# Designs tried in a protein design run: designed miniproteins, single chains, continued (3). Part 21

Each design is a single chain, and the fold is of that chain. pLDDT is the mean over its residues in the fold that is shown.

## One batch from the design tools (miniprotein)

Design m8703
Fold by ESMFold2-Fast:
Formats: sequence, structure tokens, C-alpha cells
Structure m8703 (fold): chain A 79 residues (1-79)
Amino acid sequence: DEQLDLAQELSLKLLPLVEEALKKGISEEEILKLIEESLRKNGIEAEVEDGSLTILKLPESKEQVEKIVKEFEERIKKL
């Protein structure tokens, strides 16, 4: 349950950043790739298939969620 709560918190924190990226003209495919890379870099196994992202390993800590969000945000800001 706690890991599911962390996964939901991650999704909620990523959503406004995804919206910002779309407003900048970044494609959905590129956004999913950036999320996948941010997850994998922080030890979360994930796959992108048929235009959707599947998280194969749930986050283990709030700190891990924060690192993933920060990594994705920084990647968007550099584009």
C-alpha cells in the first residue's frame, strides 16, 4: 500500500511537468522517453509500449520519488 501511495505521488508530481513539456512542443513519445530515463537512472524498472509507460518496479522511498521528479524537471528545462 505504501509503495502504491508513492507511485501515485510520483504520477501526481509528474503530471504538471508533462503538461509544461507539451506546452513547450515536446512530443508525447519524447516525454515518455524522458520519464523512462529518469525512472531507470533512479533504479525503477519501466517500459514504454504503445504510447504508454508501465512501471515494473514500485518506488521504495519518498526520496527516490523526489529524485525522479527533479531529474525529469531538469531534463525538460534543458530542452
Scores: mean pLDDT 79

Design m8704
Fold by ESMFold2-Fast:
Order: structure tokens, then C-alpha cells, then sequence
Structure m8704 (fold): chain A 76 residues (1-76)
């Protein structure tokens, strides 16, 4: 059986979050702080939009966790 839409969204959200964190870290390692900031800002806006538009508590919890991980990287 095919994965449910919720399972697909969860997998995509986790994959996208990891890709954003990786890209931001790579930019920071190269000293490109402006690109790192833009990547993190873009990710934050995406997650904030998801939190505003989703009524699913499981999806909201995943988005909140992803946002927390982005904030932790930005703080470092």
C-alpha cells in the first residue's frame, strides 16, 4: 500500500529540514554568513506558514520541532 498523505508530508518535512540544516552549515563553514542567514530565514518562513495553515496536531508538532532545530543552529 502507498504511504498516506500525512506520512508523505512527514517524510518530506524531515528531509527538507535536514537539507536546510546541511546547506546552512555548509555556507557557515565557508564563511558565507549571508547565504546561511537567507537559507535559515527561508526555512523559518516555510515552517511558520505550515503552522498557520495546518490544523493537524501531528503536523504542527513536526513543524515546531523543525523550527526549534533551525533556531538552535542559528543560535550557534
Amino acid sequence: PAPSPAEQLKAKLEETTEELLRAAREAREKGDLETARLILDSGRRMLETLLKTSDDPAIRALAEEALRRLEELERE
Scores: mean pLDDT 78

Design m8705
Fold by ESMFold2-Fast:
Structure m8705 (fold): chain A 61 residues (1-61)
Amino acid sequence: SSRLEALFEQLRQEMAGLSPEQQAEWSGRLQAVRGLVETLSPEEAIRMVETLLEAVREQRR
């Protein structure tokens, strides 16, 4: 969905603000979630990406 792709775009932009070590870790998580969202309901997929986006924003603090 367009909302899901927008959330992934925001997540990628927030990850750019992390250290190289954290970027590597979060890139792995992003790849795993990309694989999982096709097996989830649209609602669950959006919630999962929103949770990751919140977590990466806290990591940047």
Scores: mean pLDDT 80

Design m8706
Fold by ESMFold2-Fast:
Structure m8706 (fold): chain A 64 residues (1-64)
Amino acid sequence: SEKIREMVLNLARDYGASEEAALEVAEKIESEKLSKEEIAQLLVDKLGVPEVVARAAAHEILKL
């Protein structure tokens, strides 16, 4: 969804990750039925988002 891509791109920008990495993470979230924990771990591992922020973002993504 456009909202997931926008949220992930904003996180990448705020934490200094590339747009390419953000789009790859967004596509994985959209194409796979990932848990909240799996989404949070992707944001930490691929975008360098802090764990507390990643968990909050994962919670919001699952509501979209």
Scores: mean pLDDT 85

Design m8707
Fold by ESMFold2-Fast:
Structure m8707 (fold): chain A 103 residues (1-103)
Amino acid sequence: MFEITVTPVASSYTAKAGETVDLTFLVTASEDGDVEISLYRRKADKSMVKVASETVSLKKGTSTVTLSFTAPAEPGTYELYAIATHGRESAVSPPVTLTVTAA
């Protein structure tokens, strides 16, 4: 059975509006395989919007995966989640807080 876990390396990040942000995650896989890892931002209505995605060929064990995206133009505090999927298996990370400051 293919099992996945996703853990953020840091629980919080700070960026300037419109800056490129690199978020790093530890992804543990029970077997070698291709995994889609997607980054979602929680909106004010509690819905989720995909802001980045990548398909990564993982080795059995723990791999480091970095997702890059552009920080929102509006300063504020944002909640982000990584979701890793392989076939029918999926894992959701704990939340990551992004604080966006004026440029």
Scores: mean pLDDT 83

Design m8708
Fold by ESMFold2-Fast:
Order: structure tokens, then sequence, then C-alpha cells
Structure m8708 (fold): chain A 67 residues (1-67)
């Protein structure tokens, strides 16, 4: 429950910075991780990894951290 709630909240926070298609792709990644038993920390790593996250996601994460 907490991992899913965290994922949904993070995706809503990212909506102003990403397209709907990008949000949908991230949601699918988060849902697959939750299916495999990922914790809230696991979801944080998947949605906030700078090395694997690809440019725009890194920029959005930095912007959210600066807020």
Amino acid sequence: DKAREYAEKTLEELRPYLSDDDIEDLRKVAENAIKLGASESGIKRLLGVPVGGGGLIDAARISLKAM
C-alpha cells in the first residue's frame, strides 16, 4: 500500500514536468516493481535514479528537490 501510494504521489508531482506518455511509462515501471514486492525505498530508487533516469526525469527530480 505505502509503495503504491508513494508511486502515485510522485507521478502526480512529476505531471507538470513530463508528458502523459512519460508518466504512463513510469507508472508501468512502478506497478511492475510493486508486483515484485518493491518497498517505498525501491520505488524511490526507480523513479529518482539519475544514471538510469534519462535527462528530463533527472531535471524534474532536481527541480522537486529544490522546491
Scores: mean pLDDT 63

Design m8709
Fold by ESMFold2-Fast:
Structure m8709 (fold): chain A 67 residues (1-67)
Amino acid sequence: GAGEEAARALGQRFGDAAVAAAQAAGLPGSYEVTVLSATTAELVATVGGRTYRLLVDAVSGEADLLP
């Protein structure tokens, strides 16, 4: 249904925005996306034994690096 399609599109947008942010930062590897709210997701990437966390806004596509 429409709600299921919207949820899938939102999930894809989170994934695309997170991957784009990681690629722009030069961060290769696998990415794990956790949806925190309707508009916010956390991206976790592990590269070379280091863990990077980014907070992604699903509406703007903006990503902020977390400590």
Scores: mean pLDDT 64

Design m8710
Fold by ESMFold2-Fast:
Structure m8710 (fold): chain A 80 residues (1-80)
Amino acid sequence: SSEELKKKVDEIAKKMRELIANAENMPEEEAMKKWNELREEMGKLAEEAEEKNDIETVKYIAEVYYELTREYEEVLAAKR
């Protein structure tokens, strides 16, 4: 269901926010590796939503990922 899929998205988003919060305390390479792993998980949920023709959830994933990616990039830029 869309609800169940959005719940999984929110769980990955929580992990992404935790990574962003801890990015100052880890090497950039380690942060990037963990971010890429979470991005891959988010991508699998987007693929599942597309296979189900769940356009609402696809848009939700894109919006959440866009916001979190901006926050992540801002933290990395501030660290440089």
Scores: mean pLDDT 84

Design m8711
Fold by ESMFold2-Fast:
Structure m8711 (fold): chain A 84 residues (1-84)
Amino acid sequence: MKEIKFDDDVIEKHLTRVRDAVLRGRLDGGLVRELLDMGLREKLQYLIDDKSVELKYSLEKSLRLSAAVVGYSYLDDVDDASLV
């Protein structure tokens, strides 16, 4: 995790956008792609424990869907949106 290129401020910014999408009851493929692109699966799991239950639940669901197709590291718009 320490080798991640982004700062905690950047993560918090992305978590804010994800949180807003979660509060709407949906995540889009664009957000999932950002999480995958930044390698945020591990980093978000580390931070999720300190975040709200609502955010944790929806993010875990999204991350588990991504983990089910762990064979890929980055998805196209169409495929990523279909999974989310």
Scores: mean pLDDT 48

Design m8712
Fold by ESMFold2-Fast:
Structure m8712 (fold): chain A 71 residues (1-71)
Amino acid sequence: MELARRLAEEGLRAYEEGDLERAEELGLKALELDPTSPLAARVLALVGAGLHLRGDDERAYELFARAERSV
């Protein structure tokens, strides 16, 4: 789905800009549209790693679990 791919790409860009909140929102929307999207899963895993580094471990583990389910 083109929209899911575009949202995942925008999420990756937001992550690269340091906007973890926007990256999470876009990655989750992409995963909702395409649960098998490897790019959406990657974005959520990257956001999870960033949240873990901030000390937000609970939210990080939730995103890692969601990324895992998409494989």
Scores: mean pLDDT 79

Design m8713
Fold by ESMFold2-Fast:
Structure m8713 (fold): chain A 69 residues (1-69)
Amino acid sequence: MPIMISEEVAEKLKEVLSEREKKVVDLALEKGTGSLTPPYVAKELGISEEEAAKLVKKVAEKIKEIEKE
């Protein structure tokens, strides 16, 4: 599922994200959200696929919170 992130949303996210969550956002901005899958994120971050899926979910939840404002 593609997530569209503007530069302003990305800046706000950097204030509330952990280092791992920031890395997921950076990957989305660099490679495009359509290319972000849990296996790809897991390989890039050196974590498990399950942990990558949790990180993507947390980032998506924080993006939704900012978008609703």
Scores: mean pLDDT 70

Design m8714
Fold by ESMFold2-Fast:
Structure m8714 (fold): chain A 71 residues (1-71)
Amino acid sequence: KKGEELVKKALEAIDAGDVQASVRYAIEAFKAGMKEKSAEVLERSADRAQAMGNTDLAEGLRELAEKIRKE
């Protein structure tokens, strides 16, 4: 329940262009046990950051998503 709501909030933040909020919600979703969905959200956040011209942030977010999947 709680993890699914956090994933939904993260996706809404990505659609709004708020990468910072999307990352925060993704991390909270991971803590709530939504490992795979949290990693997917971080990958989408990375795509958004890259589209906005922030390549360094996009690379960092992709690395974080891979780290979460390995846990």
Scores: mean pLDDT 83

Design m8715
Fold by ESMFold2-Fast:
Structure m8715 (fold): chain A 105 residues (1-105)
Amino acid sequence: LKEEAKKHLEKAKELLEKGVPKLSEEQKEKVKEYAEKSLEALEKEDLIKAAEYLLRAASVVEKATGLPIVEEVKLALVYAESTKDKEFVKEIIKEMAEYLIELTS
């Protein structure tokens, strides 16, 4: 479960690295906004909201590029949640959100 979550996280990161540079400045700002809101929800211990914001960020990139990013993010989150390890779920969300902020900055 943890290995599967990390595998899908890495695939999502690879797709994001290819996709984010193709976005308009407006689309990059929207992705960054969602990633920042994901981290804010994480600070409030709202894991559902944090995951929702990550999926919204991934959806912006996927709609602009056609890359299957949303599926990889969903699989990373599903495998992480299946561990029942709340700290591991937070780790996966934080790593993805921080990477999105890095790519959009």
Scores: mean pLDDT 87

Design m8716
Fold by ESMFold2-Fast:
Structure m8716 (fold): chain A 118 residues (1-118)
Amino acid sequence: SAVEKINEAAYYLKQGDYDKAIELGEEAIRESKDPLLKAVAYLVLAMAYAKRGDFDKAIEYAQKAIEYLEEARKTSPNPEALDKAIELVKKAIEAMKQGNYDEAIELFEKALEALTEP
């Protein structure tokens, strides 16, 4: 149940329990072979690390999210949603590199919304 762990990780992320969000996200990555589910889990990890102030790890996990989003795009019934998420994550990485951390977090939130809402 990688989906259950991703949903629980997102819940703890919103509650400010970043340690639990990270643990559950890492478990979801280990349990899933679905590139889309891995991408969502890596986005949760990127946001959790960014909210903790570990921007180097946030960038690393965001880059992994892009890799898995690009893989998921190959077989996706909704490639436009993935393209939008990839664009938003790339902008978030650039914002973090420029020290615009609040903007980066908002861009990650928009990327997750693009993947989880119709």
Scores: mean pLDDT 87

Design m8717
Fold by ESMFold2-Fast:
Structure m8717 (fold): chain A 79 residues (1-79)
Amino acid sequence: SLLDKLQEALELLDEVLADPRNMEAWVRAMELLHEIGKEDPEFAKRLNEVFEEGFKSGDRVATARRAREILEERIEELE
């Protein structure tokens, strides 16, 4: 479900925050966000833009925190 995918993305971002050098978690989060985009394209687009800009800037920790915040807000909206 969409909620399950959002929760999995949140867990992956928590892994990134615990170890910002964990590129596997970053890649998995990006792939999952693309899947989420099939069901909620506007939300996923905003989240992906945050993720892409952060990746370009190299501030992965700040990006992961912001993405996590937006994901938590969306999960709350769906509950």
Scores: mean pLDDT 78

Design m8718
Fold by ESMFold2-Fast:
Structure m8718 (fold): chain A 72 residues (1-72)
Amino acid sequence: MEKLKEALENSTEELKAKYEELQKRLDALEAQEKATTDLQKQMDIGVEKVAAAVELTVLLREAEKLQKKRLA
């Protein structure tokens, strides 16, 4: 969404870099999950995907708060 891109654009370089890293990690985990037939490994990947998604959500909230505080 455009609002998320604007928040990132006005955030710190560190937050932008971390967002890109988390996106790449999520894409890699999704590919690994689809490729594996090992049930234990699928479960481990699932847990990592949830953790990464939570981190991404927290990061986006921080970027949005920072944008609002700086632009206000």
Scores: mean pLDDT 74

Design m8719
Fold by ESMFold2-Fast:
Structure m8719 (fold): chain A 67 residues (1-67)
Amino acid sequence: SKAEEAAKRVAAGFPLLAEALRAAFPDAEVTAEVKAEGDKVHVTVRTGDLVYETTSSAEDAIKGAPK
């Protein structure tokens, strides 16, 4: 599905993001997760007790211009 393809593409960037976050917050647990659900892509990034979540359509994720 488009959502699964978009999720894999987003996930490919996570190792670089995780490395940057671990360098900035060495004492914090850093995790990044992407999930494809129907036509949606859910992204969760955790840095210690800080949590960032976003949800976008596969179409918007592919365009690189989220709404």
Scores: mean pLDDT 71

Design m8720
Fold by ESMFold2-Fast:
Order: sequence, then structure tokens, then C-alpha cells
Structure m8720 (fold): chain A 68 residues (1-68)
Amino acid sequence: MSKENGEAILNFLKTGKISKEVGEKLDKESENLLVRMVIEGNVNPVQEYLGLEKDGKLDEKLEKALLE
């Protein structure tokens, strides 16, 4: 995952929003991760993608992994 895509996902997790400009630059894989998180109601899809424990927590470990 690129740093830009990771920052977009992190911003969505913190605010529940993604700007049109950021959304247009998001790759299909990152878009699919956001859709899966909304459908499942948790952060497990992105934790699995990053190789982290799927504990459902939005913590500093997840933030650091998204920012690389």
C-alpha cells in the first residue's frame, strides 16, 4: 500500500469521511478495503491486509502500519 492510500484510510477511520480529491486518487485495492470495513463494521479487513492482529482496534500500532 502506498503512504497516500494509508493516510486516506487512516483519515477515514478517524473522521468517517473521505474527500472527493483523495477518493479519486485512491487505488481500487484501497477502495475495496474501505468498502469491506463499512460492510463488516470493523477494521479487520485493513488489519489483515497489513499483516496485523485482527483485534478490531484503531490504535497507534494500526496508525503506524498505515503510514509505513
Scores: mean pLDDT 73

Design m8721
Fold by ESMFold2-Fast:
Structure m8721 (fold): chain A 89 residues (1-89)
Amino acid sequence: ELDKLLEELIRLGEEYARAKAAGDEARVAELAKRAEELLKKLEALKPSQEEIEKANYEGQKRLVETLLEVGALTEEQAKEALEKIEADQ
């Protein structure tokens, strides 16, 4: 349950980044509402700090990759962001 919920949150973050880059305000609003619902479920499960850190690391990497894909980050900015994420682990 927890792993699936964390994966859904990471995927939702990717979709949010794409929708925002596309200027799809309606989709951004839908995804923000879904994120609030998923975060409430996550809080109820009381995940460990290690589970949160692992999911945050994976989510940040995938978000940077998505932002590069949609042109919100340059290739150089994406490389710098990924290096910083790796160093902070």
Scores: mean pLDDT 78

Design m8722
Fold by ESMFold2-Fast:
Structure m8722 (fold): chain A 65 residues (1-65)
Amino acid sequence: KRVYDESEREMIKGFQRTFGLEVNGILDEETREAIRRFQREHGLEENGIPDVNTMLALGRAGIKS
């Protein structure tokens, strides 16, 4: 089984830093809502999970600033 629990926590922390949320690495309700809004704005599935596609879109958005 390929479980990247550590990588998932780092992705969550990166998202929380970008949106000015508390950086705790926990996928709480506020973090999930921020992710869903971002996913909607970038044409991704609104699941509230920081998957690879969501993290790639976040990186591209940051580079385009």
Scores: mean pLDDT 70

Design m8723
Fold by ESMFold2-Fast:
Structure m8723 (fold): chain A 93 residues (1-93)
Amino acid sequence: MAERYKKERDEIEKNLDKAVELAKTGSAEDAQKALQLVDEIEKRVRELLKEAFENGSDEALGYVLEAVGYVERKRKEINELATEKLAQDAAAA
């Protein structure tokens, strides 16, 4: 059912937004943890992509591809935040 993949996409996006918040509000260590969370989410998205290709409809595949794009955008944002925090820590040392 395409609705299952839509719910999975929505949950992935919600979890990625939480990872971004952790990277924004936390320490450099929290930003590193946020990157690890993105890696775990990306693994789940790859599993969903394989499942949608094997058993899903075009609509289901569309939802998973939207999740892929969201992962890429949020990874970039978190990487930028992590780089800024690591630079601040280096300057403070």
Scores: mean pLDDT 81

Design m8724
Fold by ESMFold2-Fast:
Structure m8724 (fold): chain A 85 residues (1-85)
Amino acid sequence: AEEYLEKLKKIAEELRKQGNFKLAASVYGLRLAIEKGDAESAKKAADNVLKYGSPEIAKEVLTLAIKAAEEKGLNDLAEYLRSKL
């Protein structure tokens, strides 16, 4: 989980440097929610990633989030995220 959460953090930091603040905040929120085991907040953050992100960035972010969720045993969250790809 830690490896995938760290990759999400790096993506959020890069998006912030590019001035994409809404998407960066959504990726940060998704990372934090998965780290805390908060599936409801993670689903909302993922919906915002899809809303503000390009298809390519959304796929990359959600793929990492699925792996992090699975490693933390958040199987319902992982299934929700997989349904969005």
Scores: mean pLDDT 87

Design m8725
Fold by ESMFold2-Fast:
Structure m8725 (fold): chain A 61 residues (1-61)
Amino acid sequence: SRAELEALVDEIVALEERYRAGEISAEEYTARMEALIARLNELSPADQAEALALLAARQAA
């Protein structure tokens, strides 16, 4: 669902923000980001494209 895609994108953005704030280690950041990317890669091509578009919009804001 769109809510599931938005939740995944929010989790990626939150992880990036925590890493930039120094709240998590580089090791923890890498491990958690790899898990999120694996989840993204399990999506259909259409859902993956929507998730990437949502992520790009969040990064542009």
Scores: mean pLDDT 82

Design m8726
Fold by ESMFold2-Fast:
Structure m8726 (fold): chain A 77 residues (1-77)
Amino acid sequence: SQEKQMEELLEETEAKLRELEEKYKAGEISAQEFGDKVNELGEEAVKRAKELKLSEELIVEFQKRLLEIILEIEDEL
């Protein structure tokens, strides 16, 4: 289902975001590089969601949930 494809893309994207968070906390990347890479992953994820031909409603839900994940990670720093 499209909903399952959205969930799988969210899980994949969150895993990549959490990997960046860990690298930042370990001092392997700068704050600037962390921010840039978070933005790149977000843009890539939205592009992939559109390429999967998810419904407009699912794209909106995907963007909302992705933003919530990013804000949660930023709140943990």
Scores: mean pLDDT 86

Design m8727
Fold by ESMFold2-Fast:
Structure m8727 (fold): chain A 74 residues (1-74)
Amino acid sequence: AAPPAVAHEYYVAAYYEERISETEARVTSVVTSDPSIPFKKMKSPEEVEAFAAELKARGVDVRVATSTVRVKPA
C-alpha cells in the first residue's frame, strides 16, 4: 500500500459530465495511481461504474470523485 504521508501523483483516467440544470453539471472523475491508463471521456454514469470496476478487478488503485460545477446555459 502507498504510504499516506507521501504525496502520490494521481492521474485522471476518465470523467463524465452530467447536466443537472441549465447552470449546473455534475462531474464524476475516475483517478488512478497508474499513469499507463489512457484518459477517456465517458458518455454515461454506467460507463464510469463499469470502467472503475474493471480497473479494480485488475488490481489497479482507483478513486472516484464527484463535484458540481457551474456551466453556461445552453
Scores: mean pLDDT 71

Design m8728
Fold by ESMFold2-Fast:
Structure m8728 (fold): chain A 78 residues (1-78)
Amino acid sequence: SEELEREVRERARRAAEFTLSKYKDKITPEQREKAIEAAVDAAVREYRRLVEQLGMSKEEALRHAAIVAGLTALEILK
């Protein structure tokens, strides 16, 4: 549903923002925004895969999506 996709995007953004808050002095605002966008997109793709293809519960899939968002955001530091 659109509401559930919104929740995934919101949780992913929050996870990415929290992860990058520790590196505010090491990245530009533009890099930060791109990292957050990439993290949200990766989280939505992973959530859909886990729920639609693997039958994972929505609650469990949301936890995994948030973790993927944080890890994806860190890729900006490489």
Scores: mean pLDDT 83

Design m8729
Fold by ESMFold2-Fast:
Structure m8729 (fold): chain A 71 residues (1-71)
Amino acid sequence: SAEEARGEAGYRRIVAQGYLDESEYHKKLAEEYKKLADEVEGPIGEQLRKLSEEHDKLAEEYRKKAEEVLA
């Protein structure tokens, strides 16, 4: 039925939104770590850059999970 189809679509949208929220969270952390890395030199700056890259990767992975749920 139309009601059942809407329920399924609604559930998928909620799950996808959860993944998008995680993606935005990690994207924000990546930006914050990158900004801190730009202000710090040496090994700590390198570690902060690596954390930024790891969070950018997680943001992309969660974005793709959201796309898969809506496919």
Scores: mean pLDDT 86

Design m8730
Fold by ESMFold2-Fast:
Structure m8730 (fold): chain A 89 residues (1-89)
Amino acid sequence: MEPAVVGVRITIPRPLTPEQAAELEERVRALGEKAKAEDPRIVDVEVEIRNTDTETDIIITVKATDGQVALEVAKRLGEEARRIAEEIL
């Protein structure tokens, strides 16, 4: 069966340095790996950070065998990513 895919985009109204972006990606990716370890319905978690000259976008894509699980995990990781970004900034 094709997995359900849910994406969350979080926009921070300033650019991150390469070091800040790397730390954020690593911390959010670690949370995604933990989620996969805790729930076998989660197939994959992808994290992408895109910087512009004015903003940073955090894109989290959750793939799961169940759409509700994908949605709940994506929302949770999105909230945690925003919190981590606020700590780094």
Scores: mean pLDDT 82

Design m8731
Fold by ESMFold2-Fast:
Structure m8731 (fold): chain A 88 residues (1-88)
Amino acid sequence: MEEARRLAEEAEEAAKKGKGKEGGRLAAEGAQLALRSGDAEAAARAARAGTLASKAGYDKGDRKGMLYGIGGALAGMGAAFEAGGKEG
């Protein structure tokens, strides 16, 4: 639980520093841990961090960073739905 939130925070910081690929990767890892621990809040934070990482990559013209950020955002959103215990 704590580790998933920490990874989401590290992902946000990496994105703020313009490290889209690193931020996206950390967001995806945080999302996986949030899913395993059932922490919907950590998963939502990971989705937000992934979105910030994708924007950082886009702003720099870093396609790889943008794609990793998108992946992290999608992973975080999926984890938040699953951890929330609602299908539908």
Scores: mean pLDDT 80

Design m8732
Fold by ESMFold2-Fast:
Structure m8732 (fold): chain A 66 residues (1-66)
Amino acid sequence: DEEIKAAAERVAAAIREAEAAGVALDDQTRSLLDQLKRAIALGDAETARALADEIVARLERQIAAA
C-alpha cells in the first residue's frame, strides 16, 4: 500500500533528523512506533497514517525545542 509506505518513509526521515539533532526517542515516541508497526502489519492504512503524523509532529517539536 503506497499510503502505508509513504507513512513509514516520513517516520524514518523524521527519526534520522532527530538523530542528527541529538534528540533521543522518548518512551512515548517508542510506544507510538510499536503501535505504527502493528498497524502496518495489519494493513490498517488509516491508523498507520494517523500514528505517523503524530510521531513526525512529536519529533519535529522535540527538534525545535533542542
Scores: mean pLDDT 84

Design m8733
Fold by ESMFold2-Fast:
Structure m8733 (fold): chain A 99 residues (1-99)
Amino acid sequence: DEEIEEFVRLAEQGAEAGNEELPEYWERAKEVLYSSPKLRPAMEQGEAAAARFSKESESFGVASGLMTAGSAMPSEHRQRLSRAAMRLAANGRRDEEKA
């Protein structure tokens, strides 16, 4: 359960920090979940989802990864990840509109 809380905290911090620091937070979050045998399959699926969408936007990639990995988590943590993922998606769209 400490791994779930740390993963969610890193996801929330990454979503707030913005695109330049997002890769660092995502790598740290992945390491946390991979340390848990029970959560490892969810993280593997999350990483695959992130890779599929990373070419569109790194923010969209990470958002997809968070939502996929979060499917194995308690509802409270899943809702926090959903909020972080939505913020990442909004930031990605805003950056595209400014370009």
Scores: mean pLDDT 77

Design m8734
Fold by ESMFold2-Fast:
Structure m8734 (fold): chain A 120 residues (1-120)
Amino acid sequence: MVEINEKAPKELIEAGQILLDFSEEKLRKASPEAVLLVYAAILVAQGKVREADRLLQERLSPETIEAIKKYASFKSESLALQALDAILNAVKDERLPSRIVFLANIPEFVEVVKKVLEER
């Protein structure tokens, strides 16, 4: 059963919802930072943590970075690992970690996310 923390920043909620129930329509309607967070979660699941860290540091607003740190349950040198944890805390569903891993291993989903990210 999905539990959404409505007090969490919209970008974390949007990213978690897209990762839980992937839809290109939802992805295209999401904020640019939510699309970025979806892609970063995919990169982390692929073991590309350093690439995800660089992407988030370069392209996220300071406000979203502070929100990630606030909603993450642990401190880490990796902003990407904190972002993934913050997403999981914003959208609580036991299936979400497995769905992120699943999406990260499907090239077609990864290509759609990259395309949407590059168009914005």
Scores: mean pLDDT 85

Design m8735
Fold by ESMFold2-Fast:
Structure m8735 (fold): chain A 71 residues (1-71)
Amino acid sequence: SAALRRWLEQVLEWVREQVKQMQTSDDRQKAILQTVIGIELAGAWFDARLAGDEAGVEEVERFTREVMKEF
């Protein structure tokens, strides 16, 4: 859905901004952020799957790959 895509785009932008503000020595903070965002994205994946929203499942999977590349 358009709402799901906008939320995923906002999550990706927010993660990029958080990582950009972190220093090289913030490895623990990056690991915590990666874990928390991973849980949120997994929740979105399950919600789309339970709703039978196959396009939404594919979008969450694509954005999850993009977000995980930032770490």
Scores: mean pLDDT 83

Design m8736
Fold by ESMFold2-Fast:
Structure m8736 (fold): chain A 75 residues (1-75)
Amino acid sequence: MEAGLQRAQERGLAHQPLVQATNAIVDDLEALRAAGASDAQIDAFLAARRAQLAAQVGQPLADAVVQSARTTVEL
């Protein structure tokens, strides 16, 4: 949820990489959408990013980052 990402950011500069990761996923999703990527291709991309982030920041924050990025692109 976007609120969850905001709260993680409020925990201080140590979480700055989470904001950068979210922005990078948004940029990549916008590029994939512009290139005509299918929903299946986008889901595969998000699953890969979630797995990479979970290894670095844990599953709950990885899920929040990916969900925030998906919601942003859907606007």
Scores: mean pLDDT 71

Design m8737
Fold by ESMFold2-Fast:
Structure m8737 (fold): chain A 61 residues (1-61)
Amino acid sequence: MPSRLERAEAIVDELVAKYNITDPETIERLRGIARLLAGNPSVSEADARAALEAVIAHELA
């Protein structure tokens, strides 16, 4: 089974493609957040996705 970290990184790759994110600093920030979320067993995959989408919404505003 993919690890929590691998799943979180896959969500980042999906969101980068979905929102056409090309800025390397934004991508690095998303990956950092995904790793922190993957380290917390109380955070679900859905919670991690919602948190990452909220960061993207802030960066695009």
Scores: mean pLDDT 80

Design m8738
Fold by ESMFold2-Fast:
Structure m8738 (fold): chain A 68 residues (1-68)
Amino acid sequence: KPVEVKVVKVKEASDADNEIFTALINHLLELGVSIDEAGKGLIEKAKSVGKEAEIAAKAQVEEAKKLL
Protein backbone atom coordinates (compact mmCIF):
# COMPACT_ATOMS: atom_id res chain seq x y z
CA LYS A 1 0.00 0.00 0.00
CA PRO A 2 1.13 3.66 0.30
CA VAL A 3 4.75 3.91 1.39
CA GLU A 4 5.74 6.72 3.72
CA VAL A 5 8.50 9.12 2.77
CA LYS A 6 11.05 8.57 5.54
CA VAL A 7 11.74 12.17 6.56
CA VAL A 8 9.14 14.17 4.64
CA LYS A 9 5.71 13.83 6.26
CA VAL A 10 2.43 15.73 6.13
CA LYS A 11 2.18 18.81 8.34
CA GLU A 12 0.02 16.78 10.73
CA ALA A 13 2.79 14.22 11.21
CA SER A 14 4.39 13.81 14.63
CA ASP A 15 6.44 16.68 16.04
CA ALA A 16 9.52 14.45 16.01
CA ASP A 17 9.20 13.82 12.27
CA ASN A 18 8.70 17.52 11.57
CA GLU A 19 11.73 18.44 13.70
CA ILE A 20 13.89 15.92 11.85
CA PHE A 21 12.75 17.34 8.51
CA THR A 22 13.53 20.89 9.66
CA ALA A 23 16.94 19.83 10.99
CA LEU A 24 17.73 18.16 7.67
CA ILE A 25 16.88 21.34 5.76
CA ASN A 26 19.01 23.47 8.09
CA HIS A 27 21.91 21.05 7.68
CA LEU A 28 21.65 21.21 3.88
CA LEU A 29 21.60 25.01 3.99
CA GLU A 30 24.77 25.01 6.12
CA LEU A 31 26.40 22.85 3.46
CA GLY A 32 25.52 25.45 0.83
CA VAL A 33 22.74 23.42 -0.75
CA SER A 34 19.72 25.52 -1.60
CA ILE A 35 16.38 24.42 -0.17
CA ASP A 36 14.95 24.59 -3.70
CA GLU A 37 17.39 21.94 -4.96
CA ALA A 38 16.95 19.73 -1.88
CA GLY A 39 13.18 20.19 -2.03
CA LYS A 40 13.02 19.05 -5.65
CA GLY A 41 14.78 15.81 -4.71
CA LEU A 42 12.41 15.16 -1.82
CA ILE A 43 9.33 15.87 -3.95
CA GLU A 44 10.60 13.58 -6.71
CA LYS A 45 11.07 10.77 -4.18
CA ALA A 46 7.59 11.35 -2.77
CA LYS A 47 6.11 11.35 -6.28
CA SER A 48 7.42 7.81 -6.81
CA VAL A 49 5.53 6.75 -3.65
CA GLY A 50 2.20 8.33 -4.57
CA LYS A 51 0.28 11.51 -5.23
CA GLU A 52 -0.64 12.04 -1.56
CA ALA A 53 3.01 11.71 -0.56
CA GLU A 54 3.98 14.16 -3.30
CA ILE A 55 1.45 16.72 -2.06
CA ALA A 56 2.63 16.31 1.53
CA ALA A 57 6.30 16.66 0.57
CA LYS A 58 5.57 19.70 -1.59
CA ALA A 59 3.70 21.39 1.25
CA GLN A 60 6.54 20.70 3.71
CA VAL A 61 9.13 22.10 1.29
CA GLU A 62 7.05 25.22 0.61
CA GLU A 63 6.72 25.89 4.35
CA ALA A 64 10.45 25.36 4.87
CA LYS A 65 11.21 27.86 2.10
CA LYS A 66 9.00 30.45 3.80
CA LEU A 67 10.84 29.92 7.09
CA LEU A 68 14.19 30.80 5.51
Scores: mean pLDDT 60

